# Ledger of designs, part 106: designed miniproteins, single chains, continued (5)

Each design is a single chain, and the fold is of that chain. pLDDT is the mean over its residues in the fold that is shown.

## One batch from the design tools (miniprotein)

Design m19897
Fold by ESMFold2-Fast:
Structure m19897 (fold): chain A 59 residues (1-59)
Amino acid sequence: GEEERLAEEAFRIAYEKALAGASVTEAVTEAMKELGIDFANRKAVEAARKGAEEGIAER
């Protein structure tokens, strides 16, 4: 559904930002901003956080 799609996109965007040098907070913030999602959407925020952590691990 849309909720799952937004979470997957949040993960991907945050992963790419973190790979490029962004911190977890910066990557999550940029992902939510680019997708136009409220930070109250915990599934998307959690997915973005995981994406950012994976991006950092791949550095």
Scores: mean pLDDT 81

Design m19898
Fold by ESMFold2-Fast:
Structure m19898 (fold): chain A 94 residues (1-94)
Amino acid sequence: DVEELLRRMIRLVEEMKESIENGDLKEAKRLFTRMVGVALALSGLADEEVRRQVMLAMQHVSDGIDHAEEGDIKGALEDLEEALKHLEEALKLA
């Protein structure tokens, strides 16, 4: 259950990276909204350490969207890569 939700979040971040690379910021924001919903579901099920890693991933995704809005595509992609590292760490803890 927790692992399935974390894998869904990883897929959403990977899709956000593709959307940003393609210049589709509207789609990236829609995917982020989906990711927030998954994170809320996860927060009721996951242990504190998993929740911490998910929170850090969400902060990095938010920063990435902000960078993309400012036209900093490289910064946006770097933030999304950091988000993926935190989600992968969460999977190890789950």
Scores: mean pLDDT 89

Design m19899
Fold by ESMFold2-Fast:
Parts: structure tokens; sequence; C-alpha cells
Structure m19899 (fold): chain A 77 residues (1-77)
């Protein structure tokens, strides 16, 4: 939870790479290793990486990482 909040702050600071690592670490700490790998691939493929990272981070903060990842996949389809 705290790592996802830090990821949002990193996005606001313009540090998308740091935000990405923080959100991946948050998913891993939740025991969601598969979701962490999926998030990294989706963020890397996204034309707007800042928005992609923010979407995943807010999903983690709200306890809805699966919904956030599904929404991001739909945006990239």
Amino acid sequence: MELARQAIEAVKAGDVDKATELVIQALEEMGRTEDAERARKLIDAAPDKENAVATVAWGVLQGRPDEALAALEAMLA
C-alpha cells in the first residue's frame, strides 16, 4: 500500500522509472508476482507510460490491481 502511494508521488515528480519499480515492488509484496510481471510488460508497451503506471498504482491502493491491469490491457488492444 505505502509503495503504491510512493509510486504516485514519483509519477507527480516526473520519475516514471522509479514509479514503475515502486508499483512492481508493491505487487510483489502482496504476493502477486504474476501480476507484477504483467504490469511491467503492459507499462513498457504503453504509449503513455506515466498514465499506465498511475493506473496500476491507484488500482493497488484501492485493492483492485486485477481491474486496473484489465483496464490497461483494454487500452492497449
Scores: mean pLDDT 81

Design m19900
Fold by ESMFold2-Fast:
Structure m19900 (fold): chain A 70 residues (1-70)
Amino acid sequence: AAQEKAVRVLKGLYENALEIPDKEKRLQALRRVLKAVEEFAKISPDPKVQEEFRKLGEEVRKAIEELEAE
């Protein structure tokens, strides 16, 4: 389904963002991924897909928090 593809794409973007060597650029990329995840979670009609977006959003928020604490 299209929603499953969106989860996969955003997870890929998150993984790519973690590989950015510049800390400031990595932070900006992670924040963009978080915004996209939250927007897709809001409009997704499938509760299972919403749960996957929320879990991904929590992981991205943790990564941002840990990076900001460095």
Scores: mean pLDDT 81

Design m19901
Fold by ESMFold2-Fast:
Structure m19901 (fold): chain A 58 residues (1-58)
Amino acid sequence: ARASRKYKDLAEEIAAKLSGSMSPEEARRIAEREALTLFAQSIGVSREQAERWAEREV
């Protein structure tokens, strides 16, 4: 829950910054990748582990 929220919040913030320069759909795709990388770094895990945590939410 908490970790999932941080990832989603990061993705939305990055998407908002990018949406001024590209389509919202493209911005969201890039934001999700960047959010996973930043989230993994923030909590001290690998990107692969962060992806596994994101998948666990579905």
Scores: mean pLDDT 70

Design m19902
Fold by ESMFold2-Fast:
Structure m19902 (fold): chain A 74 residues (1-74)
Amino acid sequence: SMMEQLEKLKQEALEHIAKAAEAYAAGDLKAALEHLKKAKEKLEEAVKLAPDDETLKQLLKEAEEAIALIEKQI
């Protein structure tokens, strides 16, 4: 159950990251920001389930940095 929840959260986070990249490439900074915030929410839940997973923590940090960079452009 925990592993199924973790894989679902990872998949949902990656889907939102992909959508954020697509929106950013299209010049839709607000849509990109919305998707990155959704990815961050999913990654925060994933880190709670796997607090020692350095890959998830790094991905969360990257999402947070991307949010900060886009917010400066809006």
Scores: mean pLDDT 89

Design m19903
Fold by ESMFold2-Fast:
Parts: structure tokens; sequence; C-alpha cells
Structure m19903 (fold): chain A 78 residues (1-78)
């Protein structure tokens, strides 16, 4: 697990929460919103998204010319 105080770690946490809240987001929109909410660069937000996908927290799927991001596994209900 990345430290929460690292830019990538913070961006990863925010990306996961945004996708959890919205259910599904376009990759470009997610990167932009993560950068906006955390103050990190879009490059750092993209790196955090790639890490989350590699860890199996998020998944990407292509639909036509668009790439969508969703949770790899749904969270259990509260």
Amino acid sequence: KLPADSPVGLALEVAFKLVQREGRMRRDELIRKVAEETGVSEETARQALDVAIKLGLLREEKEGDETWVSLAHPLPPP
C-alpha cells in the first residue's frame, strides 16, 4: 500500500472514492477530477490510476473510442 501522504497515494485514494461514488467514469474525466480534488498534476493522477488498476482495485474497459473506469470488485454493502 502506498503512503497516504504521497501524491500518488492520495490521488489513488481519491480516484477509488470517485469511482465508488459514481460507479463508472471516463478515464479522462477521472484523471481531471482527481487532479482538481487533490491538487496533484494530471500525470500523477494518471500514475495513481495505473497503480490502482495493477493492484486490482479499478478496471478499465474500452467502449468504442472511449475508455471507462469502474471498480474491479464491488464493495460489500454496509
Scores: mean pLDDT 77

Design m19904
Fold by ESMFold2-Fast:
Structure m19904 (fold): chain A 85 residues (1-85)
Amino acid sequence: GDATTAARYAALGAEYGKAGNAEKAAEYARLAAEAAEAGGAGRAAGGADVAAAYGEEGNAVGAAGAARGAALAAEEEGGEAPEPA
């Protein structure tokens, strides 16, 4: 796992949460948290854990918001100064 993988999964969790699919939002948020923890992205891991908890409670809106924040944090923490490919 790495910060790029965490950002990707967190973004997917946010989209499923926006669609009202709390189950899928929780699943992708958990994958994002695992990837972020493995990559050392602490803020992204924390945000993804919160998104997973909201999704498990059936709070798709909360899951979407937390997952979106986790995706942004993963991108910023992974590069500190993000650069184009």
Scores: mean pLDDT 77

Design m19905
Fold by ESMFold2-Fast:
Structure m19905 (fold): chain A 85 residues (1-85)
Amino acid sequence: LYQPDELLRELLEKSGITKETLSLSEIVNGIIDYAENEKLHDPENPGIVDVSDSLLGELFGESKVDLRDLSLIVEKLLEHSTLVE
């Protein structure tokens, strides 16, 4: 299980996730839910989101992100979380 840092936790809380520790899949789903709830997805390219003025922009360090790139998502989640028992 992973414990999110302050930035990732704030983002997950906006997606309705208040658990202190989460599995990697729960965190990934929280990121996807956040982007959907904030209407960040491009209707013509649903995998691509404009995150420039959002918490996702702070998390990824980019203005646009392809949420289908699971390796990038996992990398950023590991930067913003700590593995716990």
Scores: mean pLDDT 74

Design m19906
Fold by ESMFold2-Fast:
Structure m19906 (fold): chain A 76 residues (1-76)
Amino acid sequence: MTPLLDELLAEANKRSKEVIKKAEEEAKKTGKVREQAVLATGRSLRLIGLAIQLALAQERKDQAAIEQARAELAAV
């Protein structure tokens, strides 16, 4: 892997774990354990996919793809 892709995957993995932990706390608070788990898993997978897409776009120097991937990643 490129150093950039490796760093972005590590960051996405860390954020993914934070999202799951936050969903567990929210599930404990509301009692909607399954609902929060499904939402957190979906957000986690999307975050990882977008991080890979951003890394590949940066490696290709595709400015439009970089800007789109960053906007989508920020919206997760």
Scores: mean pLDDT 72

Design m19907
Fold by ESMFold2-Fast:
Structure m19907 (fold): chain A 66 residues (1-66)
Amino acid sequence: MDELIAYVKEIAASEGVSITDEAARRLVELVGDDKAALTVAVRTLAARVKARGRDTITADDLYQPA
């Protein structure tokens, strides 16, 4: 769990955004132990928050994936 949370945070940072600890934990719980799927999910969320003029992925962003 902690490894996957750290991984999610690293991917978010590489996309130029932050992610809250709560959002990172929820994303790992929703997606599971699949680093490829986590990478896609984080990049999608990062693009979405940046398009809306935001720089942080929050738990609320996880409830409307598209």
Scores: mean pLDDT 78

Design m19908
Fold by ESMFold2-Fast:
Structure m19908 (fold): chain A 106 residues (1-106)
Amino acid sequence: LLEEAEKLIKKAREYLKQGKYEEALKLADKAIELLKQSDMSDPRVQEALARAYMLRGRALDELGKLEEALRDYERAMDIARSLDTIEGEVLFVGASSLLSATRRKL
């Protein structure tokens, strides 16, 4: 589950970079579903879930679904804040920055 979700996250990031926002959204949705079925006590699962929410939020933002994007960034921040890892700190700052940028569009 985790390895499959991480592969989907990498492909979703690639689609975001290419401007394929609907495809990125679908892959991020699937990654989130797989990660929610994984061991949520595993920090690696939590890190991947935070990344998946950030990617889905970015795709939603680009598609003009700003309120949905804000919710995903908030979810990513909540997960990242709970992590005692360097990656968790990086994800929190990233999600917070994205949330602030999207909120300015409202």
Scores: mean pLDDT 86

Design m19909
Fold by ESMFold2-Fast:
Structure m19909 (fold): chain A 80 residues (1-80)
Amino acid sequence: MNAERQQRLAAFDENMSEEELAYLKKLAEEAEKSSDLKKKVEIFIETMSFILGIPKEEVREILLKLAKEAGDEEMVKILE
């Protein structure tokens, strides 16, 4: 949820510039306001790609693996 996302962003505060934090907060806000789950997932992938410094496709593969392990069929379909 938004509060949990903001808390995760705060955990990186010491290692990020003010501009980077503002960008991540904007992505989190856009994800929260969206009612489209696919759009939320795409924003989350973009956010994690930025935070971790890895390609979006690698983030997508990690999330797909986690979704399959959790048995989340809806998330698997979105991440295809």
Scores: mean pLDDT 68

Design m19910
Fold by ESMFold2-Fast:
Structure m19910 (fold): chain A 77 residues (1-77)
Amino acid sequence: SAMLEELRKKAEEAKAAGDEVSYLAALALIALAEGDYESALRYAEEAVRLEAERLGLPQEVVDRDLAEFRAALAALA
């Protein structure tokens, strides 16, 4: 699909640029599109944690948001 091709292109560009957050976010969306929910969750959690660290967000807020995301993704399975 055009969306999946665009996501793969964005992942390669992010990797080449050293943009770890964008790279992980693209990998999460690719995994989600391919039905690999376990990998999608893992990449998404890593991306969220790295961005939160960059922004100086409290760990408690990050952990709560990730728990809600895990629950939402589990409901799809």
Scores: mean pLDDT 80

Design m19911
Fold by ESMFold2-Fast:
Structure m19911 (fold): chain A 76 residues (1-76)
Amino acid sequence: GILTSRDDKDLLQQGIEGLDEVLSIQPNDSIAYYNRGMAYLALGDYEKAIEDFQKALELDPNNEGAKKGLEYAKSK
């Protein structure tokens, strides 16, 4: 990014809140679920990451990133 990310956890939480708003409007957005899953995984919230990656794969079975993220989160 253009600015320094001193508060990475706060930025991840803000990203999650933005994705929550997107998903409230577009509940079948596979990319939004994948991105939120990645943010939860980075926060160490593996249970929420698993849920979002599973939803992303239900909407787009060819999302290789979601498959890998799900495998990683389930290994924790």
Scores: mean pLDDT 80

Design m19912
Fold by ESMFold2-Fast:
Structure m19912 (fold): chain A 60 residues (1-60)
Amino acid sequence: MSALEQIIEEASRAVRRLAEEKGLDAEKLVAEMEKALRAQGDDASAALETARAFIERLKA
């Protein structure tokens, strides 16, 4: 699995957990996050920072 795919898998687990806790559509949020991460291309560092920002936004 590529670094990007590993980041997507890990972030997807965090997003699903937070969405379930908040009563939000987990699969819709995961799809939005994955789209944002893939828009960073092959830059795993940018993808990781994008995932962290998305998760922090969900925590707020």
Scores: mean pLDDT 79

Design m19913
Fold by ESMFold2-Fast:
Structure m19913 (fold): chain A 83 residues (1-83)
Amino acid sequence: MVDMKTMTVGQAAGMVKNKDDAKKYGDQAKKQGDTSTPVDGANNYKIATHLYTGVIPVPQDEKDQMTNQTQKMIDQAKQQQQK
């Protein structure tokens, strides 16, 4: 089991060989992000967004939703670091 909160987006992308791997690792990163603090979860959402938008042929509306969710998590993490 790989802890994606400490991985770079490039390291996560390097684990992907096909669209099924991209979905698997993207889903794992998103799930870890959903259960993490905003600070830790922001990195998981970055990985999920990159894998979903770069490797999986998903509709544009889904890509926009994932991008917006990633940005919200990043903004929340920044707010916690400033306090």
Scores: mean pLDDT 62

Design m19914
Fold by ESMFold2-Fast:
Structure m19914 (fold): chain A 108 residues (1-108)
Amino acid sequence: ERQERLERMRAALDEIEKKVKLGPRGQAIRQALEANDEEAIERIQFDLDVYRALSLIARYLLEKSGDEEWAFNILVKILSTVLGIKPEDIKKLLSSVEEAEAFIDALA
């Protein structure tokens, strides 16, 4: 249900905020969730669905190439773009492709 997706997004942001300060995009997501701004949430969810599709492509490429560092860097770049957080700060929060995928899935 929509409510379960929103709770997952909130939980994911809470985990991120424990380790790294949110950039402007991450703060906008937090504010949209707190204000229950349905239009803003819908736009954010669409963007996250697109990024989730890109993460699945990165996983497929990892499975075919075996290049975990390359795939991880792609996922870090996706999260950096979505949240507006520097790639080096995302890498402080996440250390593996699996962790990066879990965060993208939780936000999508």
Scores: mean pLDDT 73

Design m19915
Fold by ESMFold2-Fast:
Structure m19915 (fold): chain A 63 residues (1-63)
Amino acid sequence: GPPAPVRLTPEQAEEAIKRIEETKKVDPLVDDELVKNAYRVLAILAREQGNPEAAELFEEKAK
């Protein structure tokens, strides 16, 4: 990505989710609980950045 600070916009959240799901398909050692925990952390970061729409996308995936 660009050297600028990473912002978790809704568009970037959708791209991040896509990359995580693709990684999960390629690497069978990726635990579902680790993926859910990653989504929870990303949701918290998105809310801290003032992007509630991105946070809601991650929270839905963390269920």
Scores: mean pLDDT 75

Design m19916
Fold by ESMFold2-Fast:
Structure m19916 (fold): chain A 55 residues (1-55)
Amino acid sequence: SPQARIDALLAELQGVVDDALARIDAHPDRADAIFAEMDARLARLQAELDAVLAE
């Protein structure tokens, strides 16, 4: 169902944020690179969410 897909995407979004924060805490010298990777991953999830919502 669309609802199950949305719930899964929101869970993935939370996981991406949690992973990025944990990696920054472990490697603060890499924060800029980790933020850039997080931003790219969040942009992909947003595009997928927009596609589901357009159905």
Scores: mean pLDDT 85

Design m19917
Fold by ESMFold2-Fast:
Structure m19917 (fold): chain A 56 residues (1-56)
Amino acid sequence: EEVRKYAKEAGEYALKIPEHKNELLSKAAQAVSDGNLEEAKRIYEEAKKLYEEYKK
């Protein structure tokens, strides 16, 4: 559940960043498939940072 939660939030940020959307969504889906919580958290932080930079 935690892996899916982080992956979902990463995906929400990814949808707001057209340039990186497909890459971030692919990474998030892979983290869920692998059950890799650390990877899901990393992707979440990456997507959030990219979104914050994108909206400036």
Scores: mean pLDDT 77

Design m19918
Fold by ESMFold2-Fast:
Structure m19918 (fold): chain A 83 residues (1-83)
Amino acid sequence: DALEGAAGAFEKAAQAARDGNVVEASKYLTAGMLLATVADLPEEVREKLMELVRKAIQAIENGDYDTAAKYFEEAAKLLREAA
């Protein structure tokens, strides 16, 4: 299930971000985005996901790992609700 896999990947990205592990967070972010692409999401859900991902990346760039984790958790929730 691509949607469940994508949600799980974003949950792991959130955990990695909270640990300050940018490499692992990036790995899980990439996996989550790939699985979300395969899932063929409705446009509105895809746009919301991309906004959350953009905000998470910006938070990581600013060293705000707790904020990045919250955006990844919101992305996972969005994907579970779309499933």
Scores: mean pLDDT 87

Design m19919
Fold by ESMFold2-Fast:
Structure m19919 (fold): chain A 70 residues (1-70)
Amino acid sequence: MLEEFREELRELARRLLEEGKSPVEVALAILQEAADRAKELLQQGKKELALKVYELGLEVAGEVYEEAEK
């Protein structure tokens, strides 16, 4: 589950970068996708899973941002 979502977010990031989006725009898109998924999980009462999904979004967004700043 979490590993599949991480791969989804990484593929989304790769696609957006290929489209010429800036790293900041890509990071924000990744965070938005993770936030939307986390909200749905919270509404289902899956609080811990929602937090993990959002943390995963922060991780992938951070990867995009750090790579661009190097």
Scores: mean pLDDT 81

Design m19920
Fold by ESMFold2-Fast:
Structure m19920 (fold): chain A 57 residues (1-57)
Amino acid sequence: SAQVAQLQAEIQELVERMNELSFRISKEKDPAERAKLLAEMKELAARIAALREQIAA
């Protein structure tokens, strides 16, 4: 369905952002900045999980 396709596209975009953040984290030397990036990854992971629940519902 169009709704599922839109949700899947949003999930793909968020996964790509997580991959970018993972790369940035691997290069980040400042513990404070690293902690901020890790917090951002947790937010993205939660959003992806919420979107997957919408598809399952």
Scores: mean pLDDT 86

Design m19921
Fold by ESMFold2-Fast:
Structure m19921 (fold): chain A 75 residues (1-75)
Amino acid sequence: DRLEELRRRLDELIRQYGRKQEETERLREQAEELEKQGDLEKAKELREQAKEAEEQARRLLEEAIRTFEEILRLE
């Protein structure tokens, strides 16, 4: 039961991490495109959002690592 719950939690954290990484890349790509078009204000806003998404991704990765370590300890 606990092992199954931890595996589902790990899977969810990995999915969330992947989505946040994709979000970060998408925001950076959009910011670069806006800079090419001369929309510097929107580009800066997207870069700030990308930084926040990257920080959220780091927290998700840390939680995933901790969850994985718990799984390994339970064997």
Scores: mean pLDDT 86

Design m19922
Fold by ESMFold2-Fast:
Structure m19922 (fold): chain A 86 residues (1-86)
Amino acid sequence: SMGEAELVKVKMRIFREEMVERMKALGFSQEFIEEAAKYLSELTELSEGLTPQQVEDIINRLEASIEKGEELLKVIKETLEQVKKK
C-alpha cells in the first residue's frame, strides 16, 4: 500500500499532467507552458513534505487561476516559494 507522502506526490503528478493539457487546449504559448511545467515539476518534487490538505489547497488555487492566463504563472511561482519555506 502507498503511504500518505506517496499518495500526495502521485496526486500532484496527475494534476501537473492535467494542467499542461488544459494550457495547450486554451492556446497558451509554448514558452509559457514550458515555464509553467518546469515550476509544476519542482512543486511535485516538494509535495512530499506537504499534507493532503495543503496539496488540495494548491490544486484548487491553480485551477481557479488557469483562466486568468499569465496570472497562473505568478500563482505557481508564489506557491512554489511558500512550499520552499516549509
Scores: mean pLDDT 77

Design m19923
Fold by ESMFold2-Fast:
Structure m19923 (fold): chain A 87 residues (1-87)
Amino acid sequence: MEEEELLRKLAEKLGVSVEEVRKRIEEELEEVRRLLRTDPALLEEVRRELPRWRALLEANAAKTPPELAWLHRRLLERLEEFVREVE
């Protein structure tokens, strides 16, 4: 329920449908995954920065609108997964 409400708020801010927001998130994640697979320097940079980005996200959670905090957390979780997939 909470996630669907956050998606609706994000869709309203972007002036698109909830389905379009989901599609854009998935397309952006696929592009990032492709870049991490093809650029070893970027992969190492992301792997090194992930703990710092997570700490910054947690530190700023109370100051960030819920829909943006959710989006940032989702993207970070997927980045952690992609880095893990490429060893």
Scores: mean pLDDT 77

Design m19924
Fold by ESMFold2-Fast:
Structure m19924 (fold): chain A 62 residues (1-62)
Amino acid sequence: GAGAKSGEAGAKAAAEGDYAAASTAGHQVRLVGGEEPGRAAMEAGRAGDAAAYAKWAQQAGS
């Protein structure tokens, strides 16, 4: 779903150090999957943890 697409974009952005784009994608994850997975994805993106971002975004899009 939309959360999975946003998760892929956010994970890529986080891996590239583009934390603004990762934060924006995390907001989309929050809108689709709810506050907890979205917040965790945004925090992982800010930390540059692409693997954690992808995990939370995938869970939200399930």
Scores: mean pLDDT 68

Design m19925
Fold by ESMFold2-Fast:
Structure m19925 (fold): chain A 56 residues (1-56)
Amino acid sequence: MEEAEKLLEQMEEAARAGDLEKARELLKQFNSLNTKDQELVNRAVAIALEAVANSL
């Protein structure tokens, strides 16, 4: 799903920058898509955790 992939890409950039607030907002947008792809969902969660770690 192209939109979900774009949100994940933006979340990865936010995580690398340590921008926790942006990463959380992007995760919320991703969750609103109600994707059934468990791999994409797991990736989104992993990226959000990475953003938290990078913001410390």
Scores: mean pLDDT 77

Design m19927
Fold by ESMFold2-Fast:
Structure m19927 (fold): chain A 82 residues (1-82)
Amino acid sequence: SREEIIAGFRLLAAKSEAYLLVKMAKEVLSEEEVKELEEELKKKLEKMEEAYRKKDFEEFDRLFDEFHKYALELEKEILEKK
């Protein structure tokens, strides 16, 4: 249950990060590029939500790490254009 609580906080953190990344992207990217990013982020979050629902915390942690690496690279790309 503690693992479920921690995973829940991490899922909320990932959703918040995705929201802020999209908000930043809207300032520097085209509407088409933003839409593609929103779809990619949505797919990644849906996979994390599925792992969380199944209580597969090992898979959730793997997906969360992948999400954070993706988010860091995306943030760098956005900041370089800004």
Scores: mean pLDDT 85

Design m19928
Fold by ESMFold2-Fast:
Structure m19928 (fold): chain A 82 residues (1-82)
Amino acid sequence: MSDDINKQLEQIFENLKSPSKNVRLNAIEELKTLSEKHPEEVCNFFRNHLDEFRLIYINEKDNDVKEALENTLLHLSSLCSS
């Protein structure tokens, strides 16, 4: 189970860097869904990739994607804070 979730998270992470706006938006929604179903695995991945998520956010030029990503990253920061 955990190995499959980590593979999904790695794929979502790569999709956040996709040249396709729709692929990036879909990856954000998948990340949010996984955080609800598998919070421990998602939080572990998030903590291990904080700088990379920050760089993805900073480099995002599409306002819709940037807003969706910001909302999801804020949600993860809250979820993963003890």
Scores: mean pLDDT 83

Design m19929
Fold by ESMFold2-Fast:
Structure m19929 (fold): chain A 91 residues (1-91)
Amino acid sequence: MTKEEVKEILKRFAEKRGVKITPEMEKQIDELAEEIVRLNEEVKQRTAEFEKNKDKLTPEQIREESIRLTADALIRIGDIVDKEIELMKKA
């Protein structure tokens, strides 16, 4: 997932809702797309490292790390959703 792909998705979503994209909104979409891409790459990297080391972990360590990875991702997703809601309210 590239920043440009995320920007296109956000713009299409705004268009479907009849939202007029202003220069200020374009900047907010750009910043939000960058944050989404960054989160996606961080989650992907952490998941890959977890999978690579999984055979070296005890069942208890696997549970703890899996919960931590999921919790961290959910918190960051919540922050992004809040920003998407604020962006759409400004329409």
Scores: mean pLDDT 77

Design m19930
Fold by ESMFold2-Fast:
Structure m19930 (fold): chain A 80 residues (1-80)
Amino acid sequence: DVKKLKEEIIKELKETVKNSSKEEVIEKFVEAVRKMLEEGVELDEIGEVLSEVLKEIKDEEFREEIILAVVKVLEELKPR
C-alpha cells in the first residue's frame, strides 16, 4: 500500500531529522527516495513526502544539501 509506505517514510525521516547526524539524515532521505521509486510512488507524491519532512528542518543550508542529494539520486534513476 503506497499510502502506508509514504506515512511510514515520513515518520521515519522526521525521527531521523531529530535524532541523527546531518550525514545520516542525508543518507536516510536518499534511501527513502530510492525505496519510494522501487515501490512505484510517483514523483509528485515523493515531492509531497519530502516537503512534509523538510518543513521540520529550520536550517536552510542543510535543507538545500538534502534537496541536492535527492535530486542527484532522481537524475541517476530516471527511466530510459
Scores: mean pLDDT 81

Design m19931
Fold by ESMFold2-Fast:
Structure m19931 (fold): chain A 64 residues (1-64)
Amino acid sequence: AEAARKAAEAAREAAESGDKEKARKASLQWTNAGVRALAEGDEEAAAEAAEASRLASKQFGTGP
């Protein structure tokens, strides 16, 4: 839950700054934090994590 919230804030900051590299890193951290939040039953944190990650990926079209 805590890790998911921090990842959410990082993803938002990266997306707003327009930093493609930060957005990509945030999306990866988000996946891990979101999965953990879901496992702990924190669905709201997981949903916010998924949404921020999706926004970052859409804006920058991130892919290796």
Scores: mean pLDDT 65

Design m19932
Fold by ESMFold2-Fast:
Structure m19932 (fold): chain A 100 residues (1-100)
Amino acid sequence: MEEEVKKEFYKLLDEAEEAARTTGNALPELKKVEDFFAENADKLDLETQYGLMFQALVTVALLKSQGLLTEEQANELTTFHEMYQKVAAEISELLRAGKL
């Protein structure tokens, strides 16, 4: 199950990058990545969730830096930023409480 979720996540992320290069509008495909992740996050461990969200945020930042994603479009992708912050805080708490 986790391997299937990871495979579909990367496929959707690749489709978003392709849409950015070919159409100049990656927002619908990036929204699909966010929605898919939100629907399937509970099937993944925290480390995997963190890694996938980090990869998505890096992709968004890269597309924005290349002019392939507008500031308005980036502002529509708040879900990844909020989820990343939440999971990062949870991992940090686990490290302090049990893995110092």
Scores: mean pLDDT 76

